# Ledger of designs, part 110: designed miniproteins, single chains, continued (2)

Each design is a single chain, and the fold is of that chain. pLDDT is the mean over its residues in the fold that is shown.

## One batch from the design tools (miniprotein)

Design m7819
Fold by ESMFold2-Fast:
Structure m7819 (fold): chain A 96 residues (1-96)
Amino acid sequence: MKIVPMPPALREAAQRLAEHVLEAIDKLEAGSDPEKVIEELREVTVQVLRELKERFGDDRDATILGIALALQVIGVEFLLWQKRYDEARRAAEDLR
């Protein structure tokens, strides 16, 4: 298997997104509006991906890792809409 070095910025982005996912789950369990919470999470995700694209757009391996991170967050949004919070927490912990 090809070993792709992960830049510190990608690790920081993954950790930041994991923290926002965990915060979103806490808000949803507290009875917050799912549409608002998920929309706020999506906006953070788009911003992080845009920053990675601008910084590493010409780096193919970094771009692939950024896409993989985006797909993981989309999976978490799907779990949040289904109220599968235990699975969403596990996915967020895997991003740490």
Scores: mean pLDDT 74

Design m7820
Fold by ESMFold2-Fast:
Formats: structure tokens, sequence, C-alpha cells
Structure m7820 (fold): chain A 69 residues (1-69)
């Protein structure tokens, strides 16, 4: 289900340094609704992702690295 997918994504996102519970919840919701899930982040630069989410480039890079795994 979408709820189960969202919960699993939130757990994975919380493992990323700099991702708090609120950001993980928001991202899990957005990514669970996307057909590619985490894979959508592979096409985004760290700088663009950092700007879009209001996070550091280091955190954005870690999110992209998680998506590339």
Amino acid sequence: SMAEKKKKLKEELLKVPGVDEELAETLAGLLADHPKGLGVLRGVSPAELATALGISEATAQALIDLAAK
C-alpha cells in the first residue's frame, strides 16, 4: 500500500545525516506518490535539491547517494 511504502521510505530517509523527522515525513509522502520513488532524485544536482528542500548540499548529496544505491 502507499502508506506502507511511505513508512519504509521515511525509515530509509531518517538514516541520512541532516534529515530530521519532519523532512523525512514530507519527502516520504512526495516520493511514495512518485512512480520512481527515491529514483527520481538521481536526475537532480545536489545544489538544486538543497535549494528546493532548504537543506545543506551535504545532506542533498547524501539523499542522492541513497537514491543511487
Scores: mean pLDDT 79

Design m7821
Fold by ESMFold2-Fast:
Structure m7821 (fold): chain A 61 residues (1-61)
Amino acid sequence: MEEEARRYVEELARKILREDPTASFKEILKKVREQVENDTSLSPELKEAALKIIDEEEKRL
């Protein structure tokens, strides 16, 4: 689950960066968080793992 959640977060962040290359890392993480929180297709375990990864990345900023 953690590996899948990390891949999901990284892929989503890459897509956001492709659409807006000028976005700051903080802005990208905020958009990724919003997408994860609003995605009703994600399992509860995957959503929780993805949000934890985003929280850890935000703390490193």
Scores: mean pLDDT 78

Design m7822
Fold by ESMFold2-Fast:
Order: structure tokens, then C-alpha cells, then sequence
Structure m7822 (fold): chain A 77 residues (1-77)
């Protein structure tokens, strides 16, 4: 298959990295974690669009929105 399981695992990784950034005291390390989380979520959403499954696209979109919200909260602090 086209690794739907791997796509979901990578989205979970991106979310984990973004959430970890909130607990990191070093601003440069936190920013790197946020940027990596955003990149993973964006790449996985593009892959979900290529698979053409509405459920997968919705899942990836929600994950990207959550990472973006975490990034915005971190930048506002």
C-alpha cells in the first residue's frame, strides 16, 4: 500500500515534536522542534491529498492545524 500507517505515524511524530517545544527552555531548540513539526505535517498533508482519501486528508489537516496552533501559542509567549 501507500503507507497510510507510516503517514499517520509521521503526523504523530510532528505533533509530538511541536508539543515538546513548549517544554523546552532553549528558544532556538524550541523553534527548531516547531519548524520540524510544521514541515512534517505539511509534507504528510500533501501525501494525503495524493492518496485521495477524504478521511486521511481530514486527519492530516487537523494535525497540521494543531501544530500551527501550538506554534502560534509558543510565539506569543
Amino acid sequence: GESIEELKERLEEGLRLARRALDVPDPEEAEALIERGLRIAEEELELARKFGTPELIEYATEALEEVRRIAEEWRAA
Scores: mean pLDDT 82

Design m7823
Fold by ESMFold2-Fast:
Formats: C-alpha cells, sequence, structure tokens
Structure m7823 (fold): chain A 96 residues (1-96)
C-alpha cells in the first residue's frame, strides 16, 4: 500500500521522465482528499503534501499544453496560500 508521500514521489519522477499524463493519473485521486484536509478540516499536517500535489499537477498540465487547467489549480492554491512563491512563479510563467 503506497501512502500519500509515496504517490507524490512517484508522480514527481514521472514528470521528470516527461510522463505528465501518468503523473496526473496518480495525483487526481488524492488531490480532493488533501484539499479537504487543508481547506475544510484546517489540518496543517497536510499543507506541504497539498501544495506539492497542486504544483506537480499544474506542471503536468503545462507540459500537456493545458494552460487553463494549470492556471485554475495555481489560482486555487494561492487563494489558500497566497505567499507560495513557487506557485506565483509558475502562474506568471503560464500567463506570459
Amino acid sequence: MKGIKGVIAEARELLKQGKPQEALKLLDPILPFLKNMVEVAKDENFKDDYIESVLLMAKAYKQLGKYKKAQFLLQDLLRTYPNNEEAKSLLKEIEK
């Protein structure tokens, strides 16, 4: 059984290999859970995992040319964590 951290690590490696669709397939099932834990349950223990999952999904959508999907994910993340510099940088890169 792979935990959330194992899924995120595998998705990160898939993106490095240029396999964005496979990375999205791994991250899609865990993102709603992580989002609910940080936004509804206010459980800060899931903050880093949620941030990394959103950033990896946004990078995957960018690699696929799905810029609007990447933009929505980054804007949603910045609504909850407005000071996340990596999300701001990636959003600015997509909006150029």
Scores: mean pLDDT 85

Design m7824
Fold by ESMFold2-Fast:
Structure m7824 (fold): chain A 63 residues (1-63)
Amino acid sequence: MESLERAIARIDAAVAAGLLPEALGQRLKDMLEQAARDGVTDGEQARALSAAIAEVEAAIAAA
């Protein structure tokens, strides 16, 4: 599993490269941070983070 920090770094890199708008990058970072907070159990947190990371990858690929 990728760490939260690695996922955020990928968003920041995509925004810096002009591949992703800053507003969308902020939303994706919020989703990742929220997913990490919303996990009451390890399984729920891992599932939420995996979903958020997949969303980040999809957004970067679509740019």
Scores: mean pLDDT 70

Design m7825
Fold by ESMFold2-Fast:
Structure m7825 (fold): chain A 68 residues (1-68)
Amino acid sequence: SEMDQLKAAMQQIGDYAITAVKQGDKEMADQFLSGLDALVDLAKKRFPEHSDEFNKLKEQIKKKIEKA
């Protein structure tokens, strides 16, 4: 489904951000975090009934990045 594709894309951006943090590339990590925010905003516009779910996923991904 399109929702599953959006969620997969959010996870992929998160993984890229974690890799950038581990490599010490703060500028690249910040770019991926901005991309995650933009994708979440897009997903919430497409599926407003699932806004809380997308916000929760974003928070979970950001928490994983912080632990990297």
Scores: mean pLDDT 87

Design m7826
Fold by ESMFold2-Fast:
Structure m7826 (fold): chain A 55 residues (1-55)
Amino acid sequence: SKEEKLEEALIRAGERRAAGQPVTVDDLAKDAGLSKEEFEELYTKLSGVKPEDLF
């Protein structure tokens, strides 16, 4: 599902950030197979927080 793809992308992003790699919202959206806008909407709906406030 889109939610599962988003969760997997967030886990991978967390690993990259822990390794000192820069991660952007655009990178997350592409990894999840979503547009940037779709990613932001879905993330905000599920978490109540905008991704840009975290990245």
Scores: mean pLDDT 74

Design m7827
Fold by ESMFold2-Fast:
Structure m7827 (fold): chain A 69 residues (1-69)
Amino acid sequence: SLRDRTRELILREASITVQIMLLYVNRQIAIKEGDSKSAEEYQKQIDQLLEESRRIDREIEELLAELRR
């Protein structure tokens, strides 16, 4: 259902947000320790999750626009 799909997307977005926060902390630790290689890898993972988050945000907006009709 539209309701179930919206809930699934919101929960997935919440999960992505937590993952980005954890990766950000790990990246900052890697930078402080001089591990540029790990810092770059964490940044790539953050960038991928941010792109996924943007796709989910677009789908949520489309579903909410349909509910407003």
Scores: mean pLDDT 87

Design m7828
Fold by ESMFold2-Fast:
Structure m7828 (fold): chain A 89 residues (1-89)
Amino acid sequence: MTREEVLRAVREFARKAQEILDSTTDKEKFYEELKKLAVETARRLGFSDEEIERLLKEFDALYEKTDDPVSLAAQVLGLLAREALRRAE
């Protein structure tokens, strides 16, 4: 995976996450849709099922600690981007 592919995927994730934020006021529904988007993005970037399972556990920990949906989306995006960029090195 290239750095350019990661940055493109990150931009698309951010745009789609904003659409989810604009479409729902339910925190649980928001998080479920955000998880789907993150899994789809990670698979596109070549993450294994084991790596995705690990990411989902970290996302669940963020969900439990973060009250603000915008902050949650930013933290999920940041974690996904960091792991993807690390693999692009």
Scores: mean pLDDT 81

Design m7829
Fold by ESMFold2-Fast:
Structure m7829 (fold): chain A 84 residues (1-84)
Amino acid sequence: SPGDIIGQAAGDAARDTALSLGIDRDVAQQIGDVARSSGSFGYSPDQMGQSVRDYALSLGIDRDVAQQIGDTARDAALRTQRSL
């Protein structure tokens, strides 16, 4: 589905950004999985970014870092949605 494609792109972007910011691989994967699942559930790009940010915050990740990861997921979702 379009949501699965969007979720995959957002999840990959969120995971890669988390890794680049020094987040542990397993945690980065879990953050990416939240974006992927949100896409599969039909969430908007804004809702996907929000879910990623909120999940990262729940793990004790700093607000600025969590916001950056969430924004990256949102932006990737928006770009992918526009290409469909």
Scores: mean pLDDT 89

Design m7830
Fold by ESMFold2-Fast:
Structure m7830 (fold): chain A 61 residues (1-61)
Amino acid sequence: SFEDLLASLLEAVRSMVAAGVSRAHIETFVRWAVEELRRREGLSEEQAEELYRAAMAEIDA
């Protein structure tokens, strides 16, 4: 489900933040991951934007 994809993406971002990965590298990962999920899962533009915004907010948390 979309909620499962969101939860998985946020968990990955949280793990990278905890591991001390730079913001720039996490942003690069998020952009790539959202585009891959959009392509593979057939997400709408709104869903892709929601994933991106939520993931970026986790970096700044």
Scores: mean pLDDT 84

Design m7831
Fold by ESMFold2-Fast:
Structure m7831 (fold): chain A 71 residues (1-71)
Amino acid sequence: MKLSPEQKQALKDASEKLEKAAEQMKKAGDDEHAEMLKEKSDILKKAANGEKLSEKEEKFVKAVLDSLGVG
């Protein structure tokens, strides 16, 4: 997957928001949802850093970019 600098920045911003949401969920005692949000954040960080993604991870990243209006 080849991403523009704008798309990479959008993914970094989204990953930071998911990390903050995961921290809030963990503080609320919802460790299961916190872990899922953390995993999603990590996938977005991999994409933003230009790391190799699986097909499932690429589909998730594209869905996030589409939701942000930059896909």
Scores: mean pLDDT 82

Design m7832
Fold by ESMFold2-Fast:
Structure m7832 (fold): chain A 56 residues (1-56)
Amino acid sequence: SLVETVLKATSDMPEESKIQFLARAYDTRPDDGPAPPSEEALAKAREALEKYKAEK
């Protein structure tokens, strides 16, 4: 799944970096700029990470 793929790719990174990459994957906005991911994408990424940890 998307969550497992991103978390495996970022396994060597701190939690905040994992969340940022997950949020970027969820927030596939057309304009790829320096702006941070949306708050919705960040919230979704945090929930996905916590669920992944809980299910493991």
Scores: mean pLDDT 69

Design m7833
Fold by ESMFold2-Fast:
Structure m7833 (fold): chain A 84 residues (1-84)
Amino acid sequence: ATDEELDRGAVAVALATTLVSLRRQGHPAAPELIALIEKALDALSEGNFEEALRYLRQAVEAAEKAGLDPGVFRSAAEIVERIL
């Protein structure tokens, strides 16, 4: 695997894990964050890194607004920016 494939895979796993955690915890902001994660994952699967980055940045803002740790979304956005 290339470094790009490894980075893309790492982002996808981190986002999928976060999505499962959000569903399990039942936070009021979960539906909005889950929708943004699903859109980011779809964009990543299509190789549309600009769209993925846009959704990840929106997820950072949504998480901060909800009082949740945006760290996973910030880290994912940084990795996607390196691929772009």
Scores: mean pLDDT 83

Design m7834
Fold by ESMFold2-Fast:
Structure m7834 (fold): chain A 60 residues (1-60)
Amino acid sequence: SAAKIQAVQEQIRRNEEAIRQMREAAAESKDPLIRLVLELVAGSSETVRERLLAKLKELQ
């Protein structure tokens, strides 16, 4: 349905923004451990994004 497609598109936009913010925070961090953790969390969020994109494709 169109409503489900719109909801998934909004989730993708929010997820992409969160990934961007995490990577910016990692780049600004002076602590190598904090940088590593933020990059790992961003990577996990990219996996979620791929699942949302697959779901969007199935709804179309």
Scores: mean pLDDT 85

Design m7835
Fold by ESMFold2-Fast:
Structure m7835 (fold): chain A 112 residues (1-112)
Amino acid sequence: PKNSLLTKTFLNFLKALESENYQTAAVLAEELSVLAVETNKGYLLTLLLRDFLKQEDAFETYIIKNESLRQALLLIVNDYIEKMDKTTNLSTINQLSKQLFEEVSQLLKTYS
C-alpha cells in the first residue's frame, strides 16, 4: 500500500539525516513530496517531522547532529504548519506539503 511505502520512506529519511547522508536525505525528501500528495498525509507527515525536530529525546535512534541544519529545518516546517493550519482545503494542504519537502530537499543539497 502507498501508506506503507510512505512510512518506510519517512523512516529512511530520518535515518539518512541521523547518519549525515544529506544527499540521500535530499532524494528521500523529493520522494516524500510525491508520496505525501498521493496519500493525502502531507499535514500529518509535517507534524511528525516537527515533533522529530523539536523533541530532543522523542526519537532515541534518530538524532540530527548538525544543530544549524536542525534549526533551519524547524524554521521551514513551522512556517508551513502555520500556512496549513489556516486552510481546510485538501488540495492547498497537498500543494503546501509538496513545497515543504521540495524546500527541505534543496536545503539538504547545500549540506551535501
Scores: mean pLDDT 84

Design m7836
Fold by ESMFold2-Fast:
Parts: C-alpha cells; structure tokens; sequence
Structure m7836 (fold): chain A 84 residues (1-84)
C-alpha cells in the first residue's frame, strides 16, 4: 500500500539523517555539541523503532524486515559515534 511505502521512505530518510549527523560528529571538537548530536541520533533510532512497530502491525513481513535492517544500521552508526 502507499502508506507502507511511506513508512519505508520515512525510515530511509531517518537513516540518511543519522549518517549526516555521524559525519558532523566526526568533525566536531566541542563536547557539548557532541552530546547534542548523540542525543539527536538516539531520537532518530527511537523514531525508526516506532516505524518498525507500526510496520509489524501491518502484517507486511517484507516491509518489517527492510525497516528492521535500517534499525540495525542506525544502531551500528550510533555505537560507532559513541566510540569517537
């Protein structure tokens, strides 16, 4: 459905935002700014997890799997960001 397509596109946009924040974080020397960027990434991960929850309710197993892969990618980026 078009609504299921929108869920996947929202999750993909959030993944791209997480990647941009990670690139900004690598260039940042200000500890306060680093903490703000890390919090923003945690919010993004939370939003993608909510999108995954909605996808699971739709019984579209392929959609849920694709969004779950995006959750795993953002979680990996966040862990790499915390290690900077």
Amino acid sequence: SSENEKLLERAKKLLEEAKKIYEELKKTTDEKKKQELLLEMEIILGLIRIILGVAKVTNDEELAKKIEEIVEEVDKILEEAKSL
Scores: mean pLDDT 86

Design m7837
Fold by ESMFold2-Fast:
Structure m7837 (fold): chain A 68 residues (1-68)
Amino acid sequence: SLDERILEALNAASGEELYAGFPELSDEARRALVAAMAKGPFRSVEELLEVPHLGPEEVAALKAQLLR
């Protein structure tokens, strides 16, 4: 599924790749995403909405970027 592809790409990325790969996100959102990944891999795309500074628009941008 698309969600499986998104999770695979997200969980395979390094913290540096996550920070550099999403310039359209705020610095705070990118730092929060990297910090969340350091606590363990994401198990669902819904967990992205639990990350501080990531709202529905930021999650949509992440999904679009990870599907390329």
Scores: mean pLDDT 75

Design m7838
Fold by ESMFold2-Fast:
Structure m7838 (fold): chain A 100 residues (1-100)
Amino acid sequence: SKVLAEMAAAGAKAARDAADRLAEQSEDRELTRKHAEAALRALFLELGSIAAATLESVDKGRALAKEVAARMKDPLTQRYAEAIGDAMVAAMDATLAAAA
């Protein structure tokens, strides 16, 4: 749907922006970028599902994003995935609110 596509686009942009901010704040930008990119790949595979869950409820979107993060075996990638996922869902929720 149009709303789901807009939510997915907003979520993807927010996730990328969050990943960039994590790299900028890091002593080791290359290592942080590697882990942030792994987190982005995992979240982007579920992007449509996270958008659909967020459309039902922001809490469901957050829960699914957190579940995706929990699948990451590397602790640093998992922490970045949680932060990036939170930004993704927040942007999706804001997009849904603006469409109301």
Scores: mean pLDDT 87

Design m7839
Fold by ESMFold2-Fast:
Parts: sequence; structure tokens; C-alpha cells
Structure m7839 (fold): chain A 106 residues (1-106)
Amino acid sequence: EVAAVLAELEPLVQELVEAMKEGKLEEAFELLERLQREHGLPEEDVERMKEALKEGKLEEAMEILGRAVVEIAARRAKSLTPKQRIVADALISGDLAAAREAAAAL
């Protein structure tokens, strides 16, 4: 589900937002590169955010980030099969027995 994917992204996104607000450009760029590598943030969005941050356009960078994160969550949720979603939901809820049963049915 979209909410579950957002929860996975939340710690990294929170760190990025904090770095952006504090004007820590090098740290923000490093976190953007991690979102690209680990979570599939599009290169175009990364470059646009880097440019906005270099120009001091924090609000523009935040809007790009928000749209990109929601798009990642939507793409990932849509890419899961019904059986894979059952496994993910069970795992997120902490029901390891249900997760194993659902995984065995894959």
C-alpha cells in the first residue's frame, strides 16, 4: 500500500528535509543520491532539486520532493502483485506467521 511505502521512505525523507532547512547542501545532495539509488527517485527530479537548493529555492525543492516521494510510493504499490501485497501487509503488521503462509503461496 502507498502508506507502507511512505513509511519506509519516512526516515530518509525526514533527514533530507532537515538538511535542506539547515542549508547543509552537501548532506542534502548525499541524501538525494541515496533516495535515487535505494528508492528509485528519478534522476531528473534529483537534478531539479539540486538546482533549486543551489539557488536557495527551498519551497520549490520541497514541492519537487513531495511529488517525487508520492510518485515512488504509487509506482511501488502498483508494481506489487496481490500475493506480494499480502506478504508485505502481513510483514508490516508484524504477523510473521501470516507472512510466511502468504510467502509460501507465492
Scores: mean pLDDT 69

Design m7840
Fold by ESMFold2-Fast:
Structure m7840 (fold): chain A 111 residues (1-111)
Amino acid sequence: MKEATVTVSNGTGTASVELEIEDGKAKPIATVTLNSSGSVTLRLAVTASDGAKVIKPRSETVTISNASSSPQTATLEVEAEVDPGKKGTVTAHAQVTVSNGTATLTVKIEK
């Protein structure tokens, strides 16, 4: 597994992971936790090269708003696969925009 984490306060942050895969499927996942009141918008963009292809939407977006100080979490998932007998590279790029709060973004690719 490859994973990247960033914490963002009142602004925009990005995290990216890249994985070469051989035969089968890979699952890019972006998770954002809004640690405060406020709002966060998460965007996940997935690209694939060589023998790899994206099966699900290449870009996903979710917005969460929190009226309390209790943490709120959202997850976006994309699926990618590699053609039989081929290798390919999958890149997951996630961006968060945080308004009036603090959020933690984690991006990973599961094989």
Scores: mean pLDDT 79

Design m7841
Fold by ESMFold2-Fast:
Structure m7841 (fold): chain A 65 residues (1-65)
Amino acid sequence: MSREEVVERLVKELGLSRRKAEEIVNTILRMREEGASVDEIVDRLQREFGLSREQALYALALVLE
């Protein structure tokens, strides 16, 4: 899936602005490159972006396929 398709799905399915969806994608990719666990990424998304656990897991799955 392209980066653009991931961003569009986050906007449509989670009701996020395009800017916030792009920040979420960047955060997930950066944390994965840094070796962060799934639980660490989920916690960051909940705290930084106000996502529920289910929304954070959805975003993570969508970005990481």
Scores: mean pLDDT 84

Design m7842
Fold by ESMFold2-Fast:
Structure m7842 (fold): chain A 72 residues (1-72)
Amino acid sequence: MAVFKDKGQEKATEAELEAIARNVYAHKQAQGEKVSFEDILKALKKLQEEGHSIVAAASKVVEASEEEIKKL
């Protein structure tokens, strides 16, 4: 199988996830959204667990509304 645990480009470490979450949070604050950093981090983690790359997960969360993020 072409599945390995170490995919630095595809899978983020805990530190990388937090860094990406901070970037997404900054975008949400700039848009006036009422989302917490914790909600964003959880959404990113959930999307990554569902098979999305971290880049795809971040893009989805940035484009999602406040309510969509809270439901993830």
Scores: mean pLDDT 72

Design m7843
Fold by ESMFold2-Fast:
Structure m7843 (fold): chain A 71 residues (1-71)
Amino acid sequence: SVDIDALVAEALRLAERAAVALALGREALAEEYWARAQGYVDLLRSLGHTERAAAVEAEGQAWIDTARAAA
């Protein structure tokens, strides 16, 4: 029914957009993209895909941390 791989891909896409925005000094835009990514992570958890959700969140957070260090 729900395409879990599509939800994972969209969460990662939004996390990458957040990291790019952050590297460009666009903090408000980065917060918006990251909040949307977290929405998909929360949806994955609610659907019982807790390991996939944790992996997506960890990868996205690593991109954010890298972008923040580079800014």
Scores: mean pLDDT 87

Design m7844
Fold by ESMFold2-Fast:
Structure m7844 (fold): chain A 83 residues (1-83)
Amino acid sequence: MEELERELLELAEKYNPSNIPAVRELFEKMRRALENSEPEKIEEFREEAIKLIEEVGHASPGELSRTLIMGALLVAEEELKKK
């Protein structure tokens, strides 16, 4: 999770720095949901991630950004399912 956040922040810094707060907020929400065992939040995160993908994809290599964001969501979903 943290590694995926780092890679996304590096992409945002290089191509669209205005998205850095949104990337950080999304990963903070995912971490909080994992700590609180809130699987219902994953659907909300999916919608937020799609919006972030649209924003990041507008100014950066869209496929890489989309893959990293979706990968982070899948990791969060799997971790919540394990608990």
Scores: mean pLDDT 63

Design m7845
Fold by ESMFold2-Fast:
Structure m7845 (fold): chain A 80 residues (1-80)
Amino acid sequence: SKEGKLLEGAGLAGRAAMQLKDPKKGEELFTLSVKAQLYISRKDYQGAVEALKKAAEVIETEGDRFKDVAERIRALVEEA
C-alpha cells in the first residue's frame, strides 16, 4: 500500500539517523522521519513524500556509506 511504503521509508530514515556520527545531522534526519510519520497519520501523503525526499538528501550528504538506504527511500517514495 502507499501508506505502508511511506512508513517503511520513514523507518529507514529514523534508523539511519541513529547511525550518523554528526549529532546535528542525526537530529535533523530523525525530525524528518517523525514529520513523515505524522503526515502519514493525517493522510497527508504529499507532506510525507516531501519529508522523505529531504531525508534522502540528508543521507546522501554522508557519501557512499548510506547510498543504498537513500536509494531505497527514493524508490519507496516513487512507488507510493
Scores: mean pLDDT 86

Design m7846
Fold by ESMFold2-Fast:
Structure m7846 (fold): chain A 99 residues (1-99)
Amino acid sequence: MKAVEEAKKIFDEGLEKVSELVAEAARHLQDGRRPDEAIELVDKALETAKESYRKVVEIAKKAGPELQKEFEEKSNKFLEDLQGIADALRAGAEAVRAA
C-alpha cells in the first residue's frame, strides 16, 4: 500500500511539472516571439515525463509485478497523450515561423 501511494505521488508530481513546462511552451508561442524556446520546453517536458515514469516503475516493482504492470500502462498512456501535445506544439511553432 505505501509503495502504491509513493508511486502515485511521484506520478502526480511529474504530471504537475510537465503541465507547467507545456503551459510555458504555449506562452512562448503567444505573440509569435519564441518558437524555438517553445520546442525546447516541450522536449524538456517529454524528458521529465520519462524520468518520472522510471521512478514510478522502480517503486511499483517493490510492490510486485501486477502493480508494476498497472503503473507501466498508466505511464505509457500519459506518454502517448503528452507526445500528441508535443507534436501539436511543434506544429504550432513551425506555423509561427512560417507566418
Scores: mean pLDDT 77

Design m7847
Fold by ESMFold2-Fast:
Structure m7847 (fold): chain A 71 residues (1-71)
Amino acid sequence: MSVEEILAQRRALYEFVEANPDWSVAELLAAAEERGFSDEALRPLRNLLKYADPSLTAEEAHREGVRNVLA
């Protein structure tokens, strides 16, 4: 997959996240995988789960993940 294709998928993923602000990171990841987003495009969401609770929304997980990395 080209860099341009990955960036286009990540843009679509961010728009999907913004459209579903009440969804947890786990729910967003599962829905995105079912919609056919590539592993490369989903990497930012998977990285959030490394440092944050999967039940949090993407915005909450991002804030928590940044805090945990800096701790």
Scores: mean pLDDT 71

Design m7848
Fold by ESMFold2-Fast:
Structure m7848 (fold): chain A 72 residues (1-72)
Amino acid sequence: SKEEIKKKIEEKMKELGKARSTLNDAQDRLRALEKAGAPEEEIASVRAEIDTLQAKINKLRDELKKLIEEYK
């Protein structure tokens, strides 16, 4: 049980790291598109991606908090 929770924490931390990296890349793309005066639809699409990634990160953080509280 304890070792299983530890593995879940490690996997969630890895998943969180990947999500944060993807969010940073999406934020960089958004800045580049805004600077280039890209179509509003393209900018809106990347903003929606950022919102989705931020929601995923928040969920992963909440899940990690619960797993850490279960770890003895």
Scores: mean pLDDT 87

Design m7849
Fold by ESMFold2-Fast:
Structure m7849 (fold): chain A 100 residues (1-100)
Amino acid sequence: DAQAVAEAMLNAPTDAERLLVLVDHALRYAPEELLPLLEAAREAARAGRVEEAERLLLEALKPGVEALKEAKENKTPLSELAQSVLRILEPLRLAYQLTL
């Protein structure tokens, strides 16, 4: 549930715990090729290495963002990678709306 993930992120007392909630959500929807970077991001967040965790998460999402752009330009259906990135980003969108 994307709303439950968004609420958990907003209630997280530290940046590391907030990233852990987001990365755990990402791991549920990520295709296999994104798992190594997301698992590394989770380990970094658990160790309190917030900047490294953010960098690894962004690196993992980059191919899916590029796939979204290509689908828009070529008017093709969204790949599984593009769909996964949309699902991963949904809690962030909801968290923003909840703070308005």
Scores: mean pLDDT 79

Design m7850
Fold by ESMFold2-Fast:
Structure m7850 (fold): chain A 97 residues (1-97)
Amino acid sequence: MSREELEREVNVAMAEIAAAVVRQTLLRQGVPEEVADAVAELVREAARRAAASTDDPELLAEAVRRMVRAAFAASEEPAERIVAVLRERLEEILAEV
C-alpha cells in the first residue's frame, strides 16, 4: 500500500464515521429513522465526492466537519424539510472543494 492509498482509506473511514455519528445523533434527537438514514447517506455521498475532488487532506477534513455541522443545523428544521435543506448546504460545501 502506498501512502496515498492509506490516506484514501483513512478518508473513506472518516466519511463512514461522520455518517454514523450524524445518524446516531439524529435518532437520539427523535428524528424519524427514515429521515436519519437519508441524512446519513447524503453526508456519506458528499464526503465521498469531496475526497474525489481534492488531494488536500486538510481541506477534505474541514469540508467533512462542515458537512456534519450542516446536518446538525438542518435537524432543527421540520422533518419534511431536513433532507432538502441539507442537500442545498452540502452542494455549497462541495463547490468550495
Scores: mean pLDDT 80

Design m7851
Fold by ESMFold2-Fast:
Structure m7851 (fold): chain A 73 residues (1-73)
Amino acid sequence: KNIEEAIKYLEEAIKAIEKGDLDKAIELLQKAGSVAPPSAHPYIVKAITAAAKGDKEKAIKYAKEAIKVLKEL
């Protein structure tokens, strides 16, 4: 399922952010975006932007919001 795969990438991205591996987090967020339905895209884009700026708190926040949107589908 595209939804289940997207959630997995987002969860892995959150773990990468927590470890300070922002490059890996951005790759995982991009993979999540490639398989996620359009409803999650705004949050994934915000998470990528936050991670690129080194804003770990916002990156985690937006990744979690993307997961929430996907679980509500």
Scores: mean pLDDT 87

Design m7852
Fold by ESMFold2-Fast:
Structure m7852 (fold): chain A 87 residues (1-87)
Amino acid sequence: MKSPEEVLETFEKLMDEIIAKTKDPAKKAQARSLKAVAVHELKLLLEDPSASEEEIHEKALAMARTVGEELELSEEEIKRILEELEK
């Protein structure tokens, strides 16, 4: 299982890949906004001394699923993202 810092780095990398391959300007802008919100929330948890590594990991998985659903990604692509965060 990744450390909380590695989970955040992996999340950012996966979001950048989604943004890079997105051709529709509206979806690209939406992906950038969703990345910014998710990264901000995860960074707040990383800075919270009461947050456990498990809570940070669970939050990252929940945010990844929400982002995938909002961007209308396929179930296969959402599953791939979740698997990369868990490795």
Scores: mean pLDDT 80

Design m7853
Fold by ESMFold2-Fast:
Structure m7853 (fold): chain A 86 residues (1-86)
Amino acid sequence: EKLVKIHVRIRGTPEQVRRAQGLIAREVGRMATEEKEVVDARFRLEGDELHVEILAKESNAQRVADRIRRVAEEETGLEVEIKIEK
C-alpha cells in the first residue's frame, strides 16, 4: 500500500505550542502502536511553531489528519494547518 506524508503546522505562544506537541504526540503514539494507522512521525518545535510530519498508509491518511486536527484544535483552540502530500 502507498505511504503518504501528512504535514501539520501549528503557531501560537511557546506554551501553547508545547501543549499541542504533547497532545499530538500522545494521539500519534496511540495510532502507531495500538491502531497501526501511523508508520512514523517526526516533530520539530521552533519556538512559537510546531511542525509535525506523519507517515501513514494512504487509506488511513484522511482519518489520521482529522483526528490530529480535532485533538489539537479542541484542546488548544489554535488554528491547525494540515496538508496531505500524495
Scores: mean pLDDT 82

